# Designed miniproteins, single chains, continued (3), part 96

Each design is a single chain, and the fold is of that chain. pLDDT is the mean over its residues in the fold that is shown.

## One batch from the design tools (miniprotein)

Design m11325
Fold by ESMFold2-Fast:
Formats: C-alpha cells, structure tokens, sequence
Structure m11325 (fold): chain A 86 residues (1-86)
C-alpha cells in the first residue's frame, strides 16, 4: 500500500518509534496524531537549507532541537546510502 508506505516513511523521518509488527492501521493512526508536526518538519527542512546556505536565523529552542534531530537523521541516511553504494 503506497499510502501506508509514504506515511511510514514520514513517521520514521520524524523520529517516531515504530516497533516491529506495527500494522497499517497503527501507522495511519500514528500519522494522523502527528499530522501537524509532520507539516512543521517541512518548515524545519527549509530553515536548515537556508542556514546551510549561510543565512543567519534566530531559532527558538524547539526549532534548534528540531534542526539538530533533522541534521542527525540526514547524516544517518547519508551514511546508510554510502554503505549501500560502496
């Protein structure tokens, strides 16, 4: 199910703990509970992109933590990709 796969990917990218054996219905429920937070992720990704481009931004503590988590996620994905490609 493409819908469930997309929602699962978004939850994992947001750092949500999805235990082994999580059903499609549980994935949908977890996504709905976090729909607004997942939208906020797009804003954080845009802010991270601006900061990487040299733009100075005043961040709230919540945004600082969100960007820290996003950087760690992107680093882990880059390392995983590098391991698969080499």
Amino acid sequence: DLDVAVRRGALIQAGVDLPSGTSDDEVRAAYEARRDSLSERVRLEMKLWLMEGGVELDLTPEEEEGIRRLREELRRKAEEYQRLVE
Scores: mean pLDDT 69

Design m11326
Fold by ESMFold2-Fast:
Structure m11326 (fold): chain A 86 residues (1-86)
Amino acid sequence: GEMKKKLEELEKKIEELERQYKEYVEKGDYEKALKVAEEIIRLGKEIMDLGEEAGDRKAVLRGIGVVLRGIGMILDVELQKKKALE
């Protein structure tokens, strides 16, 4: 259905963003890494909203998981910034 296609497209975009996040952290581009992490959180919220509209609890939980991963990435960026200044 339409919702399933939207979820698959969002999941693929999140996978690409997670790869970009790792590359930016490895390069020390913490500003771009932070922006990618923020976009991952936004897409996780979109998955949650789509799951809620569809009555799909599994999709809502997936979206929550994506949001939590993005928050973890922001915390990791702040830790990496502190280490780079020491």
Scores: mean pLDDT 87

Design m11327
Fold by ESMFold2-Fast:
Structure m11327 (fold): chain A 97 residues (1-97)
Amino acid sequence: SRAAKLQEISDRLSEEVERLLEQGAKTPAEIAEALGVPEAAKLFREAEAKAKKADVEAEKVHANPDDEEAKKKLLELMEETQELLFKGFEEMIKALE
């Protein structure tokens, strides 16, 4: 079944991630590179860059809660970050098939 296949992939990925964390990997991009999925690593690095930009907009919202432009840009950057993370995970799953 699809559920059983996804569970097997998830279990193998969890074991690989745990081993890489013990070896000093600290980011999803580093884990993806170590697993030989450079396409996922690129997407995860782009997500990290968007998240850093979102932090800047979040600081502006914290300083001025009425800054509607900063709120809109924060939401857009958060949505872009989530989309990039999702695409990165899709590339990881595809590589493990």
Scores: mean pLDDT 80

Design m11328
Fold by ESMFold2-Fast:
Structure m11328 (fold): chain A 95 residues (1-95)
Amino acid sequence: MEVRTRILPTLAEGLEVGELLPAERPLEGVVAATALAFRDPEGRGMGMRATVEVSDPAALEEAKRRAEELAVEAAERARPARTWEEAVAIAEEVN
């Protein structure tokens, strides 16, 4: 079964620019990581969340690293953004 990835913008409260939320398992067979990209005009942390679907439990740690790497790369690309709409457009480019 092929590992599927997805990048989406999200709120990243409590993070500083360049920080990463540790990889989490929001659903069975899925891992997610979030990196802060920018702060909006209201000062809210806007991040990029990468999800990786995992069918094999032995691949879980590799999927976590991949999710973290993808989140950081997407966040770096989204650094010049200032709105949710701009973050969505960038996420669509990297997917």
Scores: mean pLDDT 70

Design m11329
Fold by ESMFold2-Fast:
Structure m11329 (fold): chain A 74 residues (1-74)
Amino acid sequence: SEKDKLIEEIKKLLEEMQQLALSTVPASQRAALRKLLESHIRQLIEWLKTQSVEELRQVLKALREAHEETVREL
């Protein structure tokens, strides 16, 4: 339950990061980049399911900090 909630929160953050990345590329390239990112996100989520609750908390914290820094640079 707690692990599932952390994975869902990480998934939501990865979706936000994906949308931001897609907004930075020309429209003609967005479909290819979306397909690539969705494939990598699926693989990452499967790997995250093998991690402990504490490891998932560290991943979530690191991703939040990275996303906040990226948004600040815009």
Scores: mean pLDDT 85

Design m11330
Fold by ESMFold2-Fast:
Structure m11330 (fold): chain A 66 residues (1-66)
Amino acid sequence: GAAEARAAAAKTPPELKEEVRRVLRETLELSDEELETGVGTWAFAAATEGLTVEELREVLRRYQAA
């Protein structure tokens, strides 16, 4: 729930959240509201799947390259 999402957000460095935000905005051309939702979803998925910051960067890089 909201507590889990908040915990996931706390584990994700602010700089990585900004990087995710830029990638999503440029790649998917999302609105500001969709962008915030997207960033939250990525952070939650990363925490739930046990991804490290480096692994998350690699996932984003591969997604962007596809």
Scores: mean pLDDT 63

Design m11331
Fold by ESMFold2-Fast:
Structure m11331 (fold): chain A 84 residues (1-84)
Amino acid sequence: KVLDLEDLRELLELLANHEKLKDKVPKLSDEQIEELFKLLDKNGDGYLDEEELAEALDILSDLFDLTEPEEQKLLEELLNKVAK
């Protein structure tokens, strides 16, 4: 599975609108989403591969303070939904 910039936008929108996550995940600007994607896309190929996706889960959990197991599971489920 891979995730591109548009998939990241969809993921962040889903997180910001989720009943259990909306208080922790703000609506990011397009510029903030692009900078976040550049941070996650370590090899600069425009896609997050399976290794980069695992690191992205950790980074996003830390960034949005998703410390509860339920919150981490929701992040993983939504990421798997948007990734192709």
Scores: mean pLDDT 81

Design m11332
Fold by ESMFold2-Fast:
Structure m11332 (fold): chain A 92 residues (1-92)
Amino acid sequence: MEADRRALEALAEALEPLRPAAEEAAAADPSLEEEARRIAEKVLESNLAAVELSPELAELAFEVAYLIALAVLAGLEEEVRAALAEAAARIA
């Protein structure tokens, strides 16, 4: 539980700088928001079926998955990759 929370918080912090650009892209093309939400829902359904998270952690996990999906769809795949590496280094 604590390790999962720490990992999600590290991911959220590393990804936060990408939020303005990702949300700007979504504002220009609303289909990106719908696609990102769909991807986030599938990721959580597939990966969390074996993990019982509190409602707060489930919400944080969805927000992280959503921001990753939205940023990738906005063309920020390289920046997302760098943010994931940064988060992994903070957890190690």
Scores: mean pLDDT 77

Design m11333
Fold by ESMFold2-Fast:
Structure m11333 (fold): chain A 82 residues (1-82)
Amino acid sequence: MQEQLKEIKEWLEEKGYSDGAIYALLGLAITQKLSLLEVKSIVDFYEKLAVPYKKMGEVLRREAAQAGLELASKSEIEKALG
């Protein structure tokens, strides 16, 4: 899991995502146990809906809250990353 979370973070940073978007996606990946491929699928879905990169984290947090899904906190994410 820790290595997968690092790969997700590096991939999102390479694509130019904001810290807010990166932490939202990492938070979801921790709580839902998502792989890099599943995170890529989520990102592709929102990109097809023309959600801006800077707004992706805000949209994801709102959608997760409406679905009753919890996101890991920044401290939980940083602990999981090592």
Scores: mean pLDDT 79

Design m11334
Fold by ESMFold2-Fast:
Structure m11334 (fold): chain A 84 residues (1-84)
Amino acid sequence: SMEEEKKKKLEELADKMNELVAEFFERVETSDLEEQLKLLDELIKKLKEIIKEIEKIDPEVAEMQKESLEEGEKILRERLEEVA
């Protein structure tokens, strides 16, 4: 059904977001603060692109993901600056 196909696409996009976040944390461990901030900017950009794809499928889920991303970005930036 179209509903099952939409759910599958949302799960695939969520998995891709989780993979990008995991790769970010691996790369951050060997980077200085300047590189860590660049990696964070690149991650946020890629995650925003995925959220735009989610929005085409389910605008409500996309809004929740966008809010989570904005809060997560703020927390991660503050934590990176604190440990530098």
Scores: mean pLDDT 83

Design m11335
Fold by ESMFold2-Fast:
Structure m11335 (fold): chain A 61 residues (1-61)
Amino acid sequence: SLEEEILKYVRKIAEKTDDFDKAFRELISYIDKLADEHGLTDEERSRLLKKAFEELKKIFS
């Protein structure tokens, strides 16, 4: 699923940097790209971003 691909990407960027702010900016850019590519609604995009952000926070905690 798209959610699974985003979560995989979150883990991948977390492996490459210890800078949370940098990782979060890359995550936003990736989700923006996917939203445009798949024609996601603002609601779907926000839901995916929230899930991805929560996962990123857990990894960096």
Scores: mean pLDDT 83

Design m11336
Fold by ESMFold2-Fast:
Structure m11336 (fold): chain A 135 residues (1-135)
Amino acid sequence: SKEERAEKLVKEADEYDKQGTSENKRKAANLYLEAGDIYEEMGDYQKAIEYYTKAINLYKELIKEHPDDKEVKDNYYRALLKLARVYMKKGDYETAFVIAFYTYAQAKKDGVSQEVIDELKRLAGEAFEKVIKAN
């Protein structure tokens, strides 16, 4: 099942995370990200947020250790984009807007994938329109 697959990914990620090397942090982050995607597909937005956040924190540590690693930076911004999308699906438009807009500004400065930058800008705009329509 999807739940069993996600639980297996989380257990593998937890084991890599405990080992503390940069390679194992990268493996853990990628596995947490995949688990978050499965929970999002299941509509378990709380678990999706939890595992996306774990992935984001590990990518953030990897960026400090390896500031020129473009792949880690791209994965970091993709994880933040996924997090903002989950907040949109939850109807938390203010949180979605803040994450998407802040991440968009930083992604532009860091020169990451144009596809990620464009999607963050689009999502920030959609979230903002939802916020102003509610007020």
Scores: mean pLDDT 91

Design m11337
Fold by ESMFold2-Fast:
Structure m11337 (fold): chain A 100 residues (1-100)
Amino acid sequence: MEIDEERIKEAEAFNKELEEAIAAGDKEKVTALLRERVPRVEALAEQSIKAADKIAIREAYEGAKYLAELAKWAGDEETAKRAQEVAERAQKALDELEGK
């Protein structure tokens, strides 16, 4: 098992910038960051569902759910709806893979 340090570093940098924007109450910057990130999480969810990768689907689910809550906080209802739909697709896929 090899750790992709570059991907981890990119995710940490994004999370830090997002957390700093949230702490500052900068809803416009949060909205811009979420609009960039939600399509990436959606693509990850679709690829992971097709591959039946439970770990990756769960990561996409948790990420999408978190982004949906942040988008609602920032007042971006369109981004919140998109992220929520991604979370719902991931949850359904997990339920099906768990034999439900």
Scores: mean pLDDT 79

Design m11338
Fold by ESMFold2-Fast:
Parts: C-alpha cells; sequence; structure tokens
Structure m11338 (fold): chain A 68 residues (1-68)
C-alpha cells in the first residue's frame, strides 16, 4: 500500500537513530527492489547509527513490509 511505503520511507529519515537503523536493516533484507535501493542509499550517504535497534522498531518495520 502507498501509505505503508510512505511510512517506511519516513522511518528511514527518522530523527531517532535506533528507529532509522531498524528501518535500514529490515529493508535491506525484506524490502522490495525500490525500498532496498533507498535503504542502501541512506546507509551509504549517512553514517549508520552506532546504536542497537529497539525490538519494537524492528517489529513495526517488519509489519509494514508485510502490508506491501
Amino acid sequence: AAASRAELLRLLESEDPGVRKAAILVLLTRGDAELRAEAIRVARETRLPDVKPPAEAVQRVVALVRTL
């Protein structure tokens, strides 16, 4: 769904470094070609946050990917 895709893109740009890292890692493994390319771009363009992704954030990103 377009709404789920927009939310995933928003999470990649999250101010919370743990949420941003969760989105990057989940989309690299479970995203479609477009979302995977965007996650790669964000990871290369910005420094990957040196934080542990919160389990809740990982679960939210996975749930959103399942709705695509």
Scores: mean pLDDT 80

Design m11339
Fold by ESMFold2-Fast:
Structure m11339 (fold): chain A 61 residues (1-61)
Amino acid sequence: MSEIDRLIAEIERLAEGLSPEDRAQVRAVLDYVRNSDLSDEEKLAVLQGILDLVRRRLAEA
């Protein structure tokens, strides 16, 4: 399993704790990243940012 796949799986797992609306937004962004022409390094940077945002959102909820 690639590092990108690991980050996506972790984000999806954490997103289960979000509201349905926030979960839908996270899934849409993950689908965009997965299908984008970004390099693996760029994808990892974006996914790390999404992971940090999801973690912050859960801490505030």
Scores: mean pLDDT 81

Design m11340
Fold by ESMFold2-Fast:
Structure m11340 (fold): chain A 70 residues (1-70)
Amino acid sequence: GPLIEEISRIAREMEELREEALKRGDLEKAKQIEELLNQMEREVTRALARGDEEAALRIARELLEKAKSL
């Protein structure tokens, strides 16, 4: 559904931020973004498993905001 599509878009945006950090030689930032992506996979999967798509989207958005603030 639309919420799952938005979560996928957010994950892709975070992957792009990681790639940009790697291209700039910022290995620490790239590692921090990878840790946020791993957290997103765990927490979003858990929320989706219980049928809470709104919580899954909120978690994804919060982690993207955190990645952007690094």
Scores: mean pLDDT 89

Design m11341
Fold by ESMFold2-Fast:
Structure m11341 (fold): chain A 92 residues (1-92)
Amino acid sequence: SDEEVARLVEVAIENLEELKNDPRFSDIEKRRRAAITLEQLADFLESRGYEDLAKKAREAAKIARDINVSPEEQFEKALEILREILEEVRAR
């Protein structure tokens, strides 16, 4: 189960890295898509008993939706949080 959780976190990281560099989407659309990905990951983590990690993913989603945070900074912060979540899952 922990390997499955780690795999889904890795997929979320890959999806956000691809989205960051995708020239097809506006800043607003990138923020929306990033937030949805992070919120879906948070729901999954919570369903698996990782309530603390789900909270971190929801914090990243909030940063993604914050228009006062630059597009570059929101992706950097979200990816940092996702990598922390991955490390924590792998340590458990």
Scores: mean pLDDT 86

Design m11342
Fold by ESMFold2-Fast:
Parts: structure tokens; C-alpha cells; sequence
Structure m11342 (fold): chain A 81 residues (1-81)
């Protein structure tokens, strides 16, 4: 469900560096707004862009948190198609 995917993704924010958390929350809010509007490709593209931008500079633990967020978004996007 959308609510379950949102809960999983938001739960991962606490595992990111503090300076990164506000941006991650804003991106997730936009991603879920796109999913609710039926723009599954836009949601996936935004999430992939966010990962590509930040992923290489993060610790392995923070990278795993981003991967979990991306997986929750991707799983929901596929269910909505």
C-alpha cells in the first residue's frame, strides 16, 4: 500500500546524516505526490536522480538506507502500473 511504502521510506530518513534528512524528506514528499497522481515514471526518475546525486558520498550504512527507500518507492510504483 502507499501508506506502508511511505512509512518504510520515512523510517529510513533517521539513518541518514542529519544535514541530509530535510532534503530526503522533501524528495520523498514529492515522490509520493507523483505516485498519488499516477506519475510512476516521474516518481521513479526523481528517486533515481536523488540516489545518483548523494549515494557516492555516503557511508555504507547510509547507502543501505537510501537503497531501502528506493526499493519501497519502486515496489509501490510497479504495483500502481
Amino acid sequence: SLAAAREIALGQIARLPAEFQAEARAVLDRVFALLEAGDTEGARALMREFLARHYPRLSPAAQRALEAMAAAVEHLALDLE
Scores: mean pLDDT 81

Design m11343
Fold by ESMFold2-Fast:
Structure m11343 (fold): chain A 68 residues (1-68)
Amino acid sequence: LSDEDIDRYIELLQKFNPDREYTKEEARENLLRLSKLPDELIRRLALAEGATEEEADELVRLARRARE
């Protein structure tokens, strides 16, 4: 994961939870945990949180990068 990937993930998290602040370390750990889930479940959870289809697809791509 690049620093740009982590920064983008933080932006997405703040859109869903605007009253919570994330450090890069917290975001990395959160993304690694998310990467343990199947792509379909990640996508569905993102949409349930109010993400657009494009944002949900971006979360899946970030999770795939976290899996290496």
Scores: mean pLDDT 80

Design m11344
Fold by ESMFold2-Fast:
Structure m11344 (fold): chain A 72 residues (1-72)
Amino acid sequence: MEKEKEIERLKKEAEEHIQAARDAVANGDRTTAAQHIARVYFLANRLEKLGATEEADKYRKEADEIAAQVEA
C-alpha cells in the first residue's frame, strides 16, 4: 500500500531528525538543532494528513521538548 509505505518513510525520517536535533543540542549547535526541529514539525504535519495522528502528536511533543532546550 502506497499510504502505508509513505507513513513508514515519514516515521523513519522524523526519528532520524529527532536524533540529529538531540545530538546537535548536546554539541551546542543550536542552529542545526533548530533546522532538524523544523523538519520534524513538517514531517509530523504530513503524518497527520495521512491519518497517523498518534505518531504526529508524539513527534511534535519530542520536537517541543528539544526546542525548549535550544532556547535563545
Scores: mean pLDDT 85

Design m11345
Fold by ESMFold2-Fast:
Structure m11345 (fold): chain A 61 residues (1-61)
Amino acid sequence: SREEGIEKVAELLGVSREQAEGALQMVEQLGRERAIQYLVRDLKVSREKAEEAVEIAEEHL
C-alpha cells in the first residue's frame, strides 16, 4: 500500500513521514530520476539509498 511504502522509505532513509510522502509523490508525478535527484540533492541521502527508496516507492504505488 501507499502508506506502507511511505513508512518503509522513511525508515530506510531516516527521514520524516512527510519527506518520505514527498518522495513517493515525486516518483508518481515526475518519475524515478527526478525523485532520486530530490533525495540526493535536497535530503542529502546517498545515491544508493535514494535508488533503494525509489524501488520501494514504485512497489507500493
Scores: mean pLDDT 84

Design m11346
Fold by ESMFold2-Fast:
Structure m11346 (fold): chain A 84 residues (1-84)
Amino acid sequence: SLEEEARKVIEEGEQTIKELEALRDKASPGQRVILDVMIKELREALENLRKALESGDPEEIERATKQARETIERVKKVVEKLGL
C-alpha cells in the first residue's frame, strides 16, 4: 500500500539522518556545514511526507514519498562525494 511504502521511506530517512549525524562527528568544519544542510533538507522532506500521510490523499502521499526517496538518494551521493 502507499501508506506502507511511505512508512518504510520515513524509517529509511530517519536511519539516514542518524548516519549523517554520526558522520558529522568525524567530518571537517567545511564538511559539517554541508552535512547540516543535508540533514535539514531530509528532515523537511520527511515532515512533508508525514503531513501527506495525515492528509490521506493518495496523490499527495505518492508525490511526497517520491520526493523523500529522491532526497535520500541525493544525500547519499553528496556523502559519497565528500569521501565519508
Scores: mean pLDDT 89

Design m11347
Fold by ESMFold2-Fast:
Structure m11347 (fold): chain A 80 residues (1-80)
Amino acid sequence: MEEERRKARRASIEATVQRYVDELLARGEVTPEEADEIKRRVVAELEQRWEKEGKPFTDEEIRELVERHVAELRARRAAA
């Protein structure tokens, strides 16, 4: 029961993150490689936070996290 609920939440998160990432790709704000990296990092971070906090995330919270990872990725690439 709990495992199935976690899988359903992860699928929902992945779908929401994918929508935001697709918007960034459509606007030319990220490359396909960056989009994949952002999606993986955001999903992984949300999974870890859910294990720790035990609460669901809103679409707004997911969007804010995606935006933060986009900004961080750009900063890292600029510093490289």
Scores: mean pLDDT 75

Design m11348
Fold by ESMFold2-Fast:
Structure m11348 (fold): chain A 60 residues (1-60)
Amino acid sequence: MLEALKEMFKKFSEEEQEDILKTMEIHTRYVEKYRPHLADEVKKQHELIRKAIEEVKKER
């Protein structure tokens, strides 16, 4: 799973990757406010995406 995400994010520019991270922060805030029972699951998914982007940046 993590490797598949890394391959996907390698195709995105650094600017696009940063925009994705910002969008995830907005989404997390939305979920926490309106659907708090899903917040922990969403945060886990977002953490996996952050890790994939971080590893892509390190491998460049």
Scores: mean pLDDT 78

Design m11349
Fold by ESMFold2-Fast:
Structure m11349 (fold): chain A 88 residues (1-88)
Amino acid sequence: MKPTVEPSEEAEKILREAGKKIAEMIKNKDLTGFQELVDEVADRLAALGYTPEEVEQIAAYLAKKHSGIEAVAIYTVGRGAARRLAER
């Protein structure tokens, strides 16, 4: 079945880069800058015209393409960004 929303290349890049940073934060047990990164991702995805619901769907879709800590990291930052957008 086709996904409800298909991520753009830029949206995929934003979430993949942020997911890699979060994965390293988890590995190092240092979450300094986590909230700032989530806010940056939210701002960038909003600038591309995505809604909170679309951001969560894109993050879930991309997480399924990854495994282990990378999947958790992508989904975590995506859900955080979606929640930030919903609170605006």
Scores: mean pLDDT 78

Design m11350
Fold by ESMFold2-Fast:
Structure m11350 (fold): chain A 82 residues (1-82)
Amino acid sequence: GDGIINGLETMISYVSSKSELTGDEKSLIILSLEDIKDSSSNPSIKSILDDAIDTISSLPDVTSGSEIASILQSVLDKVKSL
């Protein structure tokens, strides 16, 4: 199993269950992505996650779960293609 893929799939499931995320919930997603980035030695994975963190951080505090899920799905697809 791949911890990064499992972590991303878990986050996608969580945010997809939400009509919108609060600022606190968005911060937890960002922290989780930072933890995955810091645990990886692969520079391509780090770059993909860094771009996603920047994108999510730029979103309003109240953001739709589907919008964040779309960003995370793009990350998952890019990681799986490596």
Scores: mean pLDDT 83

Design m11351
Fold by ESMFold2-Fast:
Structure m11351 (fold): chain A 106 residues (1-106)
Amino acid sequence: DKEVDELIREAEEAARAGDKEAARRAVLALIDKITALTKERNDPSASEAQKAKLTAQIKRLLSAYDRAASILPPEEQRKLATELTAGMIRAIGDSIDKELEEERRR
């Protein structure tokens, strides 16, 4: 996936250069993409093969997030980690609601 590879490249370049503004932009883009892919992975209709592919992509994006976030101030890292965690928890909640909806239709 070219988009995933590009986000990882931008995050790694920002971290390597110590460019805090570029790192902030990269981290925010990574949080959005990780949240979106987590929602796709946790969709009850997703195949096991699709879930495996999405899990691998999420793992790569999380590694890039860690690298870019590491050059930011500790207080900002904590805030960004909270935003990422909240997004992922919401994606899990959406999946549970969808499973309950399918049970209701039986």
Scores: mean pLDDT 82

Design m11352
Fold by ESMFold2-Fast:
Structure m11352 (fold): chain A 83 residues (1-83)
Amino acid sequence: MEEKERQIELDVQLALAEIMIAVAKLSINRGKVDEETVKLLEKAIEILEQVLKEFPDNQTARDALEEARKVLEEAKKLIEKKK
């Protein structure tokens, strides 16, 4: 029972991080990138790093973390262009 509960918590954390990345991508595609988009991506990265501390071999979390970092760099470049 305990192991199944921990698996559900992992799945929820991964889903939350993926939703945050998707929302940030939507903001980028709409040209509405701001500091909130950056904060959303930073929070997704934090969640994924916590998952990887507990499950270092989780490939889904590693792939999502790489994507989140790439999207964060793109968001930062777009904010710099707005100045």
Scores: mean pLDDT 81

Design m11353
Fold by ESMFold2-Fast:
Structure m11353 (fold): chain A 57 residues (1-57)
Amino acid sequence: LKEEAERLTDEAVAAARAGDHQTASNLAKKSVNLYLEAGDEEGAREAAQRVADATAA
């Protein structure tokens, strides 16, 4: 679960940097849900922040 969530976070960040905000949002939501399912609230928060930072850059 955590490995899949991390992969989706990386893909969401890449999509955000490419200007594909729709894909970035969808991937970020999946990643956050996987971290929460794994019981990793810290990972979920960090993933959401990484995508937000990439979108804001």
Scores: mean pLDDT 80

Design m11354
Fold by ESMFold2-Fast:
Structure m11354 (fold): chain A 96 residues (1-96)
Amino acid sequence: SRVEELREQVEKMLEIIEEGIKNNESLETIKERLQKLIDEIEDPELRMLLSYIANSMIDVIEENKDKLSNEEIIELVKERARKLLELVVEQLEKEE
């Protein structure tokens, strides 16, 4: 259930980022929407993992905002999220 919840929350974060970028929302607005979603998570470990993933996705946006199109940034964010999710899920599945 924790792995399923993590996957579901990461998908919701990706939707927030994609919508924000497509609507030309400020990075601060996107951060506020992500933080609101994370603050609703009762599991403190899951909250920390989601915060880490969210910050990593935001770093991709910030690093590439003046270099790439919105569509290219969205693709890179999705790739970053997928890679981090795979690493986190593998770690969680190895916990006894």
Scores: mean pLDDT 84

Design m11355
Fold by ESMFold2-Fast:
Structure m11355 (fold): chain A 79 residues (1-79)
Amino acid sequence: ELEDAVRAASYLVEGKFEKAKEIVEKSNLDETTKEGIKALLEKDFEKAREYAEKLREEGKFREAEIIEETIKALEEKEK
């Protein structure tokens, strides 16, 4: 469910990586979205962008947007 992706992203931005990981692993999100969020957990922003692009190519625009916005928030916070 899209709501699980939003919650995981929110926890990532808050620095609650264990909670974000738990949500992703327990969710029924598609594998591409899960892999994108896992890349964010590892702070692999390049890999996360690649998964967001793949989601856009698959027509999953909302999931791609969640990952893209989370990348921006995490990059800003790590400075």
Scores: mean pLDDT 82

Design m11356
Fold by ESMFold2-Fast:
Structure m11356 (fold): chain A 91 residues (1-91)
Amino acid sequence: SRVSDLPKLAPEEQAAILAALERVEARWLAEYRAADRPALERQVRHLTERLKKMVEDGTPKELLLKELDFYAEQLGLPPELVEAYREAIEA
């Protein structure tokens, strides 16, 4: 199917995903701050902001997951962090 044929996120889905992304950001910023991993803190902030913007724009879940997978591969994100974002998008 063409990407343009995918339905936009419903407002209820947007709210649920945004709330879940806030929880992921809060948890993993605290973890990486405690572990003295400033590069991972910056990556969490950047990825969360980008995904939130896409959710606010109504981006379909399939495209949110593709964006997550792209950043995970490009930045070498820890698997547990990637899984937390994946679960948030599926909320």
Scores: mean pLDDT 85

Design m11357
Fold by ESMFold2-Fast:
Structure m11357 (fold): chain A 65 residues (1-65)
Amino acid sequence: MEARIEEALRRLRELQEQGVFESVRREGETFYVKVKVKSVEELAARQILAIGIAIEAGGPVVIEE
């Protein structure tokens, strides 16, 4: 599963570079994603995106404010 986790981390980091996420980090098999808080609706949409990427990779994700 490591290859899928690395691919998901790469994807999340690309989105961080594009300004979608404020920060992205990995601890073991868990992803930690910090979302830029601008509106409740935008926050929810970005959380759903991060969760979707993590589910596809089979790794857990923690969403930070």
Scores: mean pLDDT 72

Design m11358
Fold by ESMFold2-Fast:
Structure m11358 (fold): chain A 85 residues (1-85)
Amino acid sequence: MSPYEKGVQLGLEIASAVAEAAREEAEAAAGDPRELARVGARIAEEAAARIEALIPTLSPGEQRGLEEVRELLRREAEEARELAA
């Protein structure tokens, strides 16, 4: 696995961990599309923030992979916030 691939993998693992921690909240919101969108936006925002804090501590190759996942999460959060509005 290249440093870039390792960074992508780590970013996805962080996103999965945040989503799993919020699973009960997401299940409770499942009957309300706007509430579900708010939960989704919060999960993506929290995952992106955790990735951002980690980026300066890693190699340049791993940083590129993490930055790619962070950007995807930020875009997802923005889309979910628009849906929740």
Scores: mean pLDDT 85

Design m11359
Fold by ESMFold2-Fast:
Structure m11359 (fold): chain A 96 residues (1-96)
Amino acid sequence: ILDLFNRSIELSRRLLEEARELLRRGVEFAPRAEELARQTAAHSVVTAQYLRDLAEKYRDNPVLTDLLLRYADEHDSLAREAEELARRARELARRA
């Protein structure tokens, strides 16, 4: 089960890196980079909420709860990075 949570984080990181790569290819790709980054942020927000709901469900298991909350915090961090990338992509698209 830890492997599934780690894969979820790695997927979000991969999508964020793909959005960065699109932005690196040129300003004509900025709208696509923005959309991908926004979708990544939305996914991470939903996943963090799901993990917190699971932590509440398993509140009597402190080891599992701590683990779920740590993964939720990582998804919150990824959501903030994705939102910032989307904002930068939007700004670059406006300048083009």
Scores: mean pLDDT 84

